# Ledger of designs, part 82: designed miniproteins, single chains, continued (3)

Each design is a single chain, and the fold is of that chain. pLDDT is the mean over its residues in the fold that is shown.

## One batch from the design tools (miniprotein)

Design m10846
Fold by ESMFold2-Fast:
Structure m10846 (fold): chain A 85 residues (1-85)
Amino acid sequence: SEILEKAKKHAQEALKAYEDGNYEEAVRHFLRLAQLLNDKEAMEKAERALYLLQQTDPDSQAEARRLFEELKKYVEEKLKEIEKL
């Protein structure tokens, strides 16, 4: 599927950006992945993570870090699911 190939590429790019410390780029690739999979809950989490990245207070930064861990796990899971197809 063309959609699944695009989803796989966005998943791979998200994980690479996350490992490189490019969190904004990682979350943008995650958002595109969630959109391709029509996962509204994942899209809302990605949008919240992007919002929190723009805040400077310690509590918002801590919440962003927690969301990044959830988003990374989601991307890893979806990449494995796609690779089995």
Scores: mean pLDDT 82

Design m10847
Fold by ESMFold2-Fast:
Structure m10847 (fold): chain A 100 residues (1-100)
Amino acid sequence: ALPDLSKYSPEKLKTLALFLKISFASEAHLLAKTNPNATPEQIEEIDKLLQQFLAEKDLAKQREIAQKIIDLLRQIGVPQEKIDELESLFEYYLELEERA
C-alpha cells in the first residue's frame, strides 16, 4: 500500500518525486545494461529515452517516454516481475507529482 501522502508537505512530495524519477531512470538503465540479450543499439536507444525522460517537465510526455522505455525492456527480455516493479515505481512517482 502507498503511504498516507496527505501528511506530507508539497516540498517533501517534490523531493520524494525527484528521488523516484531518478530511481526509475537508474533501475531502467541497470536492467538494460545488465541484460545479456540487449544489443549496444538497444542500450543506446534506452539511454537516449532516459535522457529525454529526465529532462521532460510535462507529466503526460514523461508517461509516453516511460512507456517506450518499458516496451524496449520487454523487447530485450527483462522479466515481467522486474517490469512490474519498474511500472509501480513510475506510478508512485506520478502520484507524488500530482499531489505536489
Scores: mean pLDDT 85

Design m10848
Fold by ESMFold2-Fast:
Structure m10848 (fold): chain A 107 residues (1-107)
Amino acid sequence: SPLRQELIELLERVLKGLEQALEEIKKGRTVMAQMLVGSVALGLAAYLLVMRKENAPQELIDVVEEAFRIVVDALNKISASKDPEEQAKIVEEAKEKIEELRQRLEE
């Protein structure tokens, strides 16, 4: 499905954004990391609006909604933490969950 391939590419972009956030945390730029994770969440929200307007299959909408929930949960947890090591772990766990979603689309 062309839409499935577009979503694989979307999730690859999400993974790149989360990796950039992780590198900012490692540099001690935790505020920049939060801004990057927030930017990823906004991009997913915008994509969901387009998918709903175009009447995309619900099964594919559900994948992007799950990706959005994962990223927003990570943002909330990072914002609640003052420990850069804990913030890095939160982003790494979010990346793992997004990769699991990407793998489901390749099946």
Scores: mean pLDDT 90

Design m10849
Fold by ESMFold2-Fast:
Structure m10849 (fold): chain A 95 residues (1-95)
Amino acid sequence: MLSEEEALELLKKFEEIFTKDMEEVAELVKQGKTEIDKLFAEGLERALDHLMSVLPESMLPALKELLRKLLKKAKELGLTETAEVLEKRLAELEA
């Protein structure tokens, strides 16, 4: 279990890395390599499972904000598989 300071830094790194990866995946999808969105979505789901396993519950609001930002970006980029993973995770956290 991470401290809140360590968790905040990890969430920031996660946002930076996955935002950049989504932009790169979107470029590949535009080239007709649509399978890359599904592969990235599977990787993101696993990364989110690991992230959530180490986050304290006090950081859930920050995690939800991050997921909303990433979901908006995925939808803007047309990454349907990635958007579905993010939407499902948000729904689970908001239930």
Scores: mean pLDDT 85

Design m10850
Fold by ESMFold2-Fast:
Structure m10850 (fold): chain A 56 residues (1-56)
Amino acid sequence: SMERLNQESAAAQEAALRTMKEEGLVLRGGEPTPESQAIAAKVVRAANEARDAFAA
């Protein structure tokens, strides 16, 4: 349903923001580094895991 899809998106967004905050990504503001790329991958993974867990 649309409600479930909206809640799934919200959960993914929340997981992404929490991961970014915990890893300090939102505070970087500089050029990409291998470390920042690894953090970005973690953020994407956390969002996808939240979506999958909610949709299951």
Scores: mean pLDDT 68

Design m10851
Fold by ESMFold2-Fast:
Structure m10851 (fold): chain A 100 residues (1-100)
Amino acid sequence: MKEVEELLNKFKRAATQAILFRGIAEKLIQEGGSLDLVRSELASFQKYVEEALKLGQEAIQATTDSDLKEQLQKRLIDLKEEFQKLTDDLKAAVRELEAK
């Protein structure tokens, strides 16, 4: 359980960083910020998304509790779908800025 708890804490931190960089990228897009800055923040968002998903998968593999494992698997699937949608939305916004 301690290993699972440590992985979940790291997962939470990585997911929090992803949300932070998403917010920065969205704000830069709304305020007409530099495309290079938007791309940099998007890259950071994607990096932390990948890190969070990896840590979540490692937590699932480390857990011996079948109920907790099922709950974590469902949460990771939902989070992966949410992050994919956010990534697609941000990439679409970047393409719109590039077209102007």
Scores: mean pLDDT 81

Design m10852
Fold by ESMFold2-Fast:
Structure m10852 (fold): chain A 95 residues (1-95)
Amino acid sequence: MDALLARIRAEAEATFALLKAKDVVLKEVEKEMSPEVFKEFVEAVKNGDWKKAEEIIKKYGSKETQEKWDLLMEARRALEAGDYERATALAEEAI
């Protein structure tokens, strides 16, 4: 396998790990928050208002959920920077 195929695989693995971490965090948030607070969180995420989403997590989320959210945000930044190995590791830690 050439270097290009290895990079494509690494990107795919990071993307799937991030999607799994996102699903885990969303399920924990839904369980911990009231329906009204969860709606505000979903609206913030839908609008790309990551600052407001983080504020809601910090105010209403458990310590564990806050730690997983921080890992998810760092994993997203690593993926955007093309650091696929770091993105996968951070996302897997959030799962």
Scores: mean pLDDT 83

Design m10853
Fold by ESMFold2-Fast:
Structure m10853 (fold): chain A 83 residues (1-83)
Amino acid sequence: STLAEVQRLLEEIREAAKKGDLESVRRLLREILKLASEASIEEQKEIARLLAELAKETEDKEVQKLLAETVHQITLIILQKQE
């Protein structure tokens, strides 16, 4: 399922963030955005929620920023589909 793939990618983001591997974090977030663009509105809302929770759990300011930017992009996708 799309949510299972996103959960796997979020786990990889946690590992990359612990290593300071910002390039991997950016790549994995692009993969999540692609999955979100093809997902249902309910799945998109859940993906945004999971990313926002991860942002609250991380202490790395750059990772927090990348996660917040990705949540914003998913929110825009949701708004476009509701119009």
Scores: mean pLDDT 85

Design m10854
Fold by ESMFold2-Fast:
Structure m10854 (fold): chain A 93 residues (1-93)
Amino acid sequence: MSAEAAAANLAAMRAALPPLRAAVDAALATAPPAAVPLLQKARDLLDRAARLVDEAESLDLASEEAQRLVEEAEVLLSFAAMYYSLAQLIHQQ
């Protein structure tokens, strides 16, 4: 990954993480019991992604370490979005 790509991805995750976290928290307040474990998993993954984003921002984005943290945070955010979507599907059934 280039430093420019890492910076762009980090900015995108900074924009995406808070509204998705808020949506997960709101869903947890009204979720049926079957959806709760999926929403809790999404919440845990979002909290982990946020920590990796914070760590990456403290480093030189040209470094392999910072780029690895950005890539790992993107994977965690993707899984969190997946668990949130699955929980919403269960709620609708």
Scores: mean pLDDT 85

Design m10855
Fold by ESMFold2-Fast:
Structure m10855 (fold): chain A 77 residues (1-77)
Amino acid sequence: SPELVALMEKARQAEKEGNYKEAADLYEKIADILSQSKHPFLKLMASYWYKKAAESYRKAGETEKADELEQKAIDLF
C-alpha cells in the first residue's frame, strides 16, 4: 500500500541519519500492520520487519525491546 511504502522510506531515511530509535519504531509499525494478517506470506514479511526493528533498537541501546521483537518474530510461526 502507499502508506506502507511511505513508512518504509521514512524508516530508511531515519536510519541513514543515525536516528535508530525512530527507524526502529517505524519498522515495528510496519511489522505490526503485516502481522495482523493470517496469510503465511504476510507473516513472513512481518517477521522480517520485526527483525529489522530489533536490529535498529539494539543500535539505539534498547536491548530489552530488541529481544522482545526477536521473540515476537519467532512466535509468528
Scores: mean pLDDT 86

Design m10856
Fold by ESMFold2-Fast:
Structure m10856 (fold): chain A 94 residues (1-94)
Amino acid sequence: TLEKLIEELEKNGNYLLAAQFYDRVARLAEENGDYETAANLYDKAARFYEKAGHLEQAKIAYERAVEAYTKAFGEDHPKAQEARKKLEEIEKKL
């Protein structure tokens, strides 16, 4: 299963590949109008991109997470605010 594959990638330190899998599934959820699922998966992708040292990809994933959380719950939702804070942290590292 995809979940078991991602767990194995995390255990082996393959954060970039784990990030790419979350990003792909997030895009599929977004295309299907499931913004809540898309936002959660983009947030996970962003965290793994950051762990992999791919800060530009992490920034893009957090931007997508913010947009998806905003579409699902509105701008003032705590998850949207947390994603914006993470985006700001990544931008300071670039």
Scores: mean pLDDT 84

Design m10857
Fold by ESMFold2-Fast:
Structure m10857 (fold): chain A 85 residues (1-85)
Amino acid sequence: KEELLEKAGQLIGTYGVHVLMGDLEGARKLVDKATELLKQAGADEANETVRKLGEQSLAAAKAGQMDKALELIREAANVVERTLS
């Protein structure tokens, strides 16, 4: 469980780099993999929240709102950290 949550957090942390590089497809895949790992860990509430924040972050990035995109994904990372206790 801890290992899955830690990996999900690392993937969310890497998302910002991909967004800054303009690799929105890579960023989307990182969110998809992170939510898959959260679901495997049984963190259903965190999974739902991270998925919503990730979708909002990608939408902001596509609209050129980079600061907003990074703020939203940082909030997603904080959700994962809270599930690690």
Scores: mean pLDDT 82

Design m10858
Fold by ESMFold2-Fast:
Structure m10858 (fold): chain A 68 residues (1-68)
Amino acid sequence: MWTEEERRPSETEYESYGTLDEDIEFPEDEVEVTATSPGTYKAVLTGKNTTVTDSQTADSKGTRKVTK
């Protein structure tokens, strides 16, 4: 499983996404964090009509997509 240090940058990124989620007209979205391999992980924030994906390795990189 991924370690806390691997999630530290993602935690900051996803935290901002959580706040933004509320600002974008939605109260809250569900957050799912999955690790594909040691040293890499993906954090997915999914809501009714909003999906935010974040990938972490050495630096936080995410992709925001609006899904049905």
Scores: mean pLDDT 40

Design m10859
Fold by ESMFold2-Fast:
Structure m10859 (fold): chain A 82 residues (1-82)
Amino acid sequence: MDKKLFEKMYKIAYEITGDEKVARDIAKDVMDYGKKNNLSEDKMIKLTKTWSQMAKDGKDKGLSVSQEVGLRLREVGDSLVL
């Protein structure tokens, strides 16, 4: 549990997505992956940017952003981290 890192990731996600709830969901998702894969802060920040871009793209397609990010990027994040 790192409150400072979460805030930093949330801010980045919010700047990319423009959506407060989506940004929070992304920050939570990245934190979970970081714990699972022992990621450095720098790698978690990079994942936040990638997932935020994908969430933005998902909005373009009219998809549920949280569900799309959680489903699709779960496997992508796992491969990218390992």
Scores: mean pLDDT 69

Design m10860
Fold by ESMFold2-Fast:
Structure m10860 (fold): chain A 59 residues (1-59)
Amino acid sequence: MKKLVFIPASALGDERLFGGEVVQYLPDGAIVRVPEDKVQELIDYVKKVFGEEAKVLPE
């Protein structure tokens, strides 16, 4: 299953490393669709590299 995740603008483009696909652009970032098994890796990556928070969105 895929999950919707918000990523900050600084992380745009890097969602591709986790099989992510942008579904909506926002002023402060984007909503991306990511394989469920890659969601935690993406969240950890955003925190480690950018010091920012990626958030899983409700289905």
Scores: mean pLDDT 83

Design m10861
Fold by ESMFold2-Fast:
Structure m10861 (fold): chain A 62 residues (1-62)
Amino acid sequence: SLSAEEWARLALAAEELNDEETFRRMLAQLGPHLHLYGEQAETWPSLPEAEREAWKARARAL
């Protein structure tokens, strides 16, 4: 199973891909940890391009 932080990163990746269905599913996995989406969103643009692309590839596979 994935951690709440990993679900938050996948939600951000799905949002960048404009995949609203995957984005909503990833947010649902966060449940009471929805605040982690906001925290990860602040750092997401500063992640290396390769790391963001890796998360997007994972989100595409879901």
Scores: mean pLDDT 84

Design m10862
Fold by ESMFold2-Fast:
Structure m10862 (fold): chain A 93 residues (1-93)
Amino acid sequence: KDYEKLKEIYKLVLEDPEAGVERAAEWLVKNDASGGTAAMAARAIVYAGYKAGLSIEQMEELGRRLAERVPKHADAVRAGIEDAVKQLKEKEK
């Protein structure tokens, strides 16, 4: 069930990164999503942002905004961002 929303968020971030983050935050808060789901949303935002041509710094800023909008799971969001960014840096070799 969460995969359809994560796919929707991923597509929206590809078109409009800021709108994608706002949509993710609203969905996570309104549905009282788990920390695991919040971390998956954070990873999806980073991967979509990278594919959209954003820098690592820009992707980290999107993740920071998501963490601020979802304070209940801010640590999970930050962990998801860190993990996704680390994987991207390893591939940029």
Scores: mean pLDDT 81

Design m10863
Fold by ESMFold2-Fast:
Parts: C-alpha cells; sequence; structure tokens
Structure m10863 (fold): chain A 79 residues (1-79)
C-alpha cells in the first residue's frame, strides 16, 4: 500500500541519517512526501518535505533544502 511505502521510506530516511548519509536520507523523505502528496495527505507531505529540507541542508545542498522548505510551507497551508 502507499501508506506502507511512505512508512518504509521514513524508516529508511532515519537509518540513512543515522549513518550520516544525508543525501539518501533527503531522497527517502522526499519520496515519502511525494507519495503522501499523491494520496491527498497534505499534512503528511508537509512533514516529510520538511524532513527532506533538513536532510538536504545537512548534506550542504542549499538549493534542495530551500525547495523542500518552500514545498513544506505550501502544503502546510493546504492541510
Amino acid sequence: SMILQAINLSFLGLAYRSDGDYRKAGESFEEAGRILEANGDYSGASIYYRFASEAYREDGDEKLSEKYEELSREYERLA
């Protein structure tokens, strides 16, 4: 199910972050956000896009961090 995919991606993101792989953590949280967005879960999408933004910031990717911070804010407004 899409919900199980998002849950698995959230655990994967946390595992990558624990290992210091912030790039893969960001990608995992980004994908979880996209799944929730596609399912109409704007609150969930906002949360995971924020996690992606934080991971990309830790990776030093300021452009992706800003992109997902903005998406998080937009979906928070829609929630």
Scores: mean pLDDT 88

Design m10864
Fold by ESMFold2-Fast:
Structure m10864 (fold): chain A 80 residues (1-80)
Amino acid sequence: MIDEAEKEVKEEAKKKGIKLSDAEIAARVTGRVLRRIGDAMDAGLAKADAYVAANSSAYTNEQKLALRRQGMMEGIEEAN
């Protein structure tokens, strides 16, 4: 994730002929990583919500919350 984001930032800068400082590279990498984590969490949550909706009568409210939390964590793990 971090290494891939750093590679993308450096390749984009090279393609555009822009020289970035280490601080500018770090800031852009951080922004890309945070976006990817957010997207991964949203994807995992969407899968969990779809599963809960299909199986709503089989689970308590507490179990549904646990499944949603698990889905978000699984989304992050799949993105790594």
Scores: mean pLDDT 77

Design m10865
Fold by ESMFold2-Fast:
Structure m10865 (fold): chain A 81 residues (1-81)
Amino acid sequence: TVSVAEFVDEALAGAERLLAEAEANPGMSEEQRREIRRLVEELRRLGAEALASTDPREVRALLDQMVARLAEMNRIVREAR
């Protein structure tokens, strides 16, 4: 069973790897890079909110939002490969 802290840590680590790939890719547009940076900021905020929440339903909703943002980052980076 993955704890909330472990999930958030793994998700943010994945986001940082995707950000690094995006920044290193000369084929990515500035618009795509801005979107990746925006998604990383959103993931950091959602992760902090999930770690601060004491409501299991709220935590689940926040983690689901993190999964959706990470999937969008993966889509943008994959399309630029």
Scores: mean pLDDT 87

Design m10866
Fold by ESMFold2-Fast:
Structure m10866 (fold): chain A 66 residues (1-66)
Amino acid sequence: LTEEARKKTLEVWAEEVLARLEKEGKSLDASEKEIAEIVEKEWGIKLSKEEAREIRKIALKMVEER
């Protein structure tokens, strides 16, 4: 994957994680571990520590931009 395609994929996962947290009435400030667990549970995808960290960073920016 190109760096741009990778970043876009992580942004999609960040949006999906936030949508799941909102649907369940949970805090939108999820930890890297919680994000990795949500993605694995819902979609069967095992995230690396790097990917989970990047997704959390993107998710926090999305919340700030609201």
Scores: mean pLDDT 76

Design m10867
Fold by ESMFold2-Fast:
Structure m10867 (fold): chain A 81 residues (1-81)
Amino acid sequence: SRKTILELIGLALRLIGDLLDGKPDVETIEEAIELALRVAPEDPRVQRLVERAREAIRQGRYEEAARFALEALLEALRLME
């Protein structure tokens, strides 16, 4: 749906902004993970990117987590065409 596409783009832009400022926001990363899984729960690439993002969060590597979460959102967006 158009609403879901706009939500994916909005979160992707927030993650990009946070990465450019060097201030990854954990709440935004977690929202992005949840949205990517909601949109594409059975896609193996999205699942792998989400797992890598969660692992990075567990290790306190929030910039890396934000990058994987962004990749997961963009993959989910591509799958919607």
Scores: mean pLDDT 87

Design m10868
Fold by ESMFold2-Fast:
Structure m10868 (fold): chain A 99 residues (1-99)
Amino acid sequence: SALAEGLTEADAEELARAREELARLAATASEEEVAVARARAIVDLYARVKGIPEEIKERLVRITEEAARLEASGELTEEQIKEIEEEIKKLLEEFEKLK
């Protein structure tokens, strides 16, 4: 997790700001819109903290946004969840191997 990696005070403040923005969005947006925005924000912050290349980040964002959208609409199956987990794991391993 971000906290376990000895982040700076600035990194912690950025995470807090993202949480506040998601809370504001939740007051005016649909459940699906909030879920998609939350997924994007989490992946974007994680990628920035971990130094994940933009190309890999874009793939993670697309996967997590689609997963969040399907979950919010009630269309996400257990099989799709497992496929998404495997794809994310594979992508993160690809990043670690290329580091």
Scores: mean pLDDT 69

Design m10869
Fold by ESMFold2-Fast:
Structure m10869 (fold): chain A 83 residues (1-83)
Amino acid sequence: DISVKSALEGIEKLKKEAETASPEELEEMAELLARAAELAKDNPEVIKAIIEALKYLGKLAEPKSKKTAEKIREALKRAEEVA
């Protein structure tokens, strides 16, 4: 499915951009991913990719800002509740 492929490619690109992102940008990315999970609730493959991306963002945030890492954990919990 082209829509699923585009979503997965977008998530991978976002993960790459997250490697150099500020704490504030990581929070914005996490919120975007949590919202995307709600919209993609009928697509388990996309939800799984979003959850993996949120876990990755959390790990990137830990050495930068503990507060940002906690906010990303909250976004991850919201995405997991949709799955």
Scores: mean pLDDT 83

Design m10870
Fold by ESMFold2-Fast:
Structure m10870 (fold): chain A 62 residues (1-62)
Amino acid sequence: GAKELQEKQAEIAKEVQALVEQGKKEGKKVEIRQELSDEHGKVTVVVDGEEHVFEVDKKKLA
């Protein structure tokens, strides 16, 4: 349901923040790209040219 989707999005947000903070601490360049819709959320974090993709599908959780 909606609660499970929100919990998954919160978990992804924590992982994204940890990656951003670690990259900054290591002096690396960090970029964030976000694509959000009613059906899915996608966040790409680029740390010194390395892409990390986080994705959640609403239909798989609801």
Scores: mean pLDDT 72

Design m10871
Fold by ESMFold2-Fast:
Parts: structure tokens; C-alpha cells; sequence
Structure m10871 (fold): chain A 89 residues (1-89)
């Protein structure tokens, strides 16, 4: 995985671990790890992994019933989307 993409995926995982219930955080962590493994296996591109992680993060934000967690997760989605756009020259 490209270093910039990996840093953004790690940032998403860190945010989810901080604000989501432990079970959901573990599931998101496992999902991101699987995406990284698929990139390493040549099955998907780093950008496809980033886009899929953003989709999963947005879905998690939509499902959040706690306002603080909801706001933090949507902030992470916006920051991730901006980073993704910046990498797409």
C-alpha cells in the first residue's frame, strides 16, 4: 500500500477505536486489515482500498446513535475524502 494511503487508513482505524463501541472498532480494524491484504496480494489498488474504507467509515457514521461519535466519524470521513482528492492529481 502507498505510504500516504496507509497513513490515512491507520488514522481512520484510530478514530473508530476512540469513538465507536469496541466490537464495531474491532470489525472496522479487521475490514481495513483485509483491504490491506488484498492490496498486498494485487487484487485491488491502494485507491480502491481507500475508497472502500471511506464507504465503510461513512456507513458506520450513519449508524452512530451518539452525537459526539457521529460528529467525530463524519469529520473523519470529510478529512479522508479531502486526502483522497489530494492524492488524485
Amino acid sequence: VAAAVRAQLDRMVATVRRVAPPALAARFDAHVAALVAQVDAGKISPFQAFDEALRALAQLAEQSSDRESHDALWRAVREGAEARAALRA
Scores: mean pLDDT 82

Design m10872
Fold by ESMFold2-Fast:
Structure m10872 (fold): chain A 90 residues (1-90)
Amino acid sequence: EEEEKRRQERLETARDIANSQLEAFKKVLEQLKKDPEKFERYYKLASENFDKILEAKRKNLENSPDRETVEIDIEALEEFRKLLEEAKKK
């Protein structure tokens, strides 16, 4: 029971962190949109980094005892990727 409560607290914390990071990322994208050259450089770097991190997280998912936490991380990274692609559209 205590272990399950602690696990649920960890999952809620992971979701809160992910949501906070997503909101911060939206603000960063809004600032970057003001400078198309800076946005293009950021887009290239971020796309490569997201792809590498997603690949690493997917490999970790198969071997992780905290699978749900890794799934939250993957979902957040996929959402970052979607936000980045949407920001690229005019």
Scores: mean pLDDT 78

Design m10873
Fold by ESMFold2-Fast:
Structure m10873 (fold): chain A 90 residues (1-90)
Amino acid sequence: SDSNNAKGHAQGSIVRARELAASGRADPGRIRDLLLEAGRSAALATDQADALLAELRAVGDLIARVQPAYRPLVDEAVREAEAAVQQARA
């Protein structure tokens, strides 16, 4: 289903962002793009959007702990994901 496909895509993007941040070699723009992609996919998951948004927040916090310089882009990506989920419900 589209919802299951969106969930898989969101989770895949979250995992990739975490792995790239942990590697210490990724640029902040790539991490930001992956987190934004995860947020957009989470919004499309509809019934699973809240759970995916919680997962995005938790992994974003992990990324920011590993690389503190990424905190502003993580917070931005989470805010955009929250807005996308709210807009999809309106």
Scores: mean pLDDT 78

Design m10874
Fold by ESMFold2-Fast:
Formats: structure tokens, sequence, C-alpha cells
Structure m10874 (fold): chain A 86 residues (1-86)
């Protein structure tokens, strides 16, 4: 668990692949991420559900957890939306 706005390189690669819609890079990065990457993947699933349900309170809570992990919540929202379109 990170106490700073810093992610390990594997988690950063995972987020970059999501933002770019690169499914091959995403699958590779997903296999390489450690404990922090699993937490990120769980939060992405929760964010997708909250976005689908338009649950603003839940979205705000998840964004707070993303910031605590050193993630940009706007970049993550964009990456998730891009993956749904492709």
Amino acid sequence: YFDTLVLDESTRKLLEALENGDEEAYQKAKEEVGRDGRKVTELIKKLNEALKNNDQEKIDQIYKEFVELGLDPEALKKAIENRKKK
C-alpha cells in the first residue's frame, strides 16, 4: 500500500495501456502487477459499476481511493471509457 502519490512501474504500465486502449499491453501489465496492481484492478471494476449506475457518491469515494494510491482519477475515467468504446 502506498502512502505517497507514487505507483510502481508495473501499475503505471497497466494504467498507460488502459489509457491508450492497448489490450495486449494491458494483459501483459496485468500479469506483472503486484499487490498494488490488484487493488487498482479492483477499484477499476468498482468505478465501472458506479459509472454505469450513475452513483456519484460511490464514484467520489473510489476517486479518493485512487488518489491515495497515486492515481489520476480523471485519467482512469478516460481510460475506462476508451476501453468500453473499443
Scores: mean pLDDT 66

Design m10875
Fold by ESMFold2-Fast:
Structure m10875 (fold): chain A 105 residues (1-105)
Amino acid sequence: MVAEKVIEKARELAKTSSPGAAAALDSAIHIARLLKERGASDKEVVDALLDTLEENAKLLEEHAKKREEEGDLETAELARASAKDVREAAEQLKKFAEELLKKAE
């Protein structure tokens, strides 16, 4: 069950991530879980998880830029760190999913 293992890996990554990255991971897990409960394929669930993480990383990067323009450099740095954590988590989850799919026949 590739989707369930990828979702569990995402939960583990959320526990060690920055608060912003943990929130982004929790959001992506929620969407992936809802799709799985509605009968989506393992590929559709994994693709939705990764797509949601990419969108959340972009939103964090946009937030960082806006805060920097407003002179809030500390909040901008925290948002960029969170975006980096989200992208690193997405890369780990993508590799993990690819390894599981290779083992599934």
Scores: mean pLDDT 84

Design m10876
Fold by ESMFold2-Fast:
Structure m10876 (fold): chain A 95 residues (1-95)
Amino acid sequence: IDKYLNGMVATGFLSEEDAEEIKKMIEEGESLEEIAKFIADKLLEKGLISEEEAEEIIKIGKESKSYEEFFKNIRDFLLELDIDRGIKLIVEGVS
C-alpha cells in the first residue's frame, strides 16, 4: 500500500500531506468509498481529472474488497487517464 501512495506522490497525483491523510484514514478504519472520495476530491482540485472520472474513482472504492485491490485499481485507472504519469506511478510505486 505504501508503495502505491509513494508512487502517487512521486508522479504528482497526490501531495505528501494527502498521502499521510490517506494513511491516517486507513489506520482509523475508514471505508474504501470514503478514501476514494478523498482521492477523487484532491485530483479534481488539482485539475488532473474530470467530474466523470472522479465518479469512476468512487465506484472503484465501492466495488473493491480490500485496500490492496483498491490501490491497484486506482493505479490502473490513472495509467489509462495519463499514460506518462501512470507509467511513472507504476515505476516509482514499485521500484
Scores: mean pLDDT 75

Design m10877
Fold by ESMFold2-Fast:
Structure m10877 (fold): chain A 97 residues (1-97)
Amino acid sequence: HMGTATATIKLKRPLSDEEAEKVKEKMTELAEQRIKEHPNILSIEVEVDKEKGTVTITVTGKTPEAARNIALGLAQEAKKILEEMGIEVESITLETH
């Protein structure tokens, strides 16, 4: 059984091109590390929408619970990275498919 979870991080402002590139690079690196560390995870996709100020993390796992747990963990790590860059997070929303 495969499951998909999508975590959407809404920022209080749009991102610059440099901020969006940096966030995507750091989150992609973390995503690759999570796939390597967690045999229950099949894929992770990171999308950054600079104009809307959103970071979307889509995780596909061998189970919906594995996908949900990793998506939540990555969203929390993304919040830390964004806050270290001086970017304030408005909300984090999780959807399971």
Scores: mean pLDDT 87

Design m10878
Fold by ESMFold2-Fast:
Structure m10878 (fold): chain A 100 residues (1-100)
Amino acid sequence: SLVEEYEKKIEEMKKKNVPAEEFVEESKKILDEMVEKEVPLEDMLRVLRLMVQTLVEKGELEGAIEVAEYGAKLLIEKYPEEAENLEEAKNSLIEDIKEK
């Protein structure tokens, strides 16, 4: 599964302790590719949450916020009917990150 391959790549980057800047850039590339390949919204949200949580666990809060904002922007562009729900979810996630 393509989604399982992305999840494995994220876990491998975590295990190798890849620098936050590299992790953020690779996460953005994965998100771009998921949009291009028409990955379902629920699967994209699952992978996005994994990316953000991994950065939070590493203490890279600015990187986590950047990935969350980038992912939300891509999803809103692809699913404009979900824009209000996605903006609310993004704002809630960013607030939780800032409280860590």
Scores: mean pLDDT 83

Design m10879
Fold by ESMFold2-Fast:
Structure m10879 (fold): chain A 100 residues (1-100)
Amino acid sequence: SLLDKVEEILKKVEEMTEKLNAGELTDEEAIETAKEILEILKEMLKEEKNPQIKTLLQDAIGAVEALIEAVEKGTATREDLEIALAHVKSSLLDVKKLLE
C-alpha cells in the first residue's frame, strides 16, 4: 500500500541518519540506499493522483537525486547529507499526514 511505502522510506531514512551520526555510513551504502528510496518514490509518483501528495513526492525525489549526485561526485559534506535526509523525512511525514 502507499502508507506501507511511506513507512519503508521513513525507516530507511532513519537507519541512514543513525549510521551517518555514528560515522558508519559509507558512500557506497548511501548511494545504494538512496537509489532504493528513489525507486520507491518514483513508483508512488506514477500511481498518485492527489496533486498535494505529488508535489511532496517530487520534492522528496529532488532531494534524493541531489544527495546521490553529491555523493557520487565526492562533494557531499556531512551537513549536506543531514539536510537532504531531514528534507526527505519532512516531505514523507507530510505525505503520511495526508494519507491518515
Scores: mean pLDDT 88

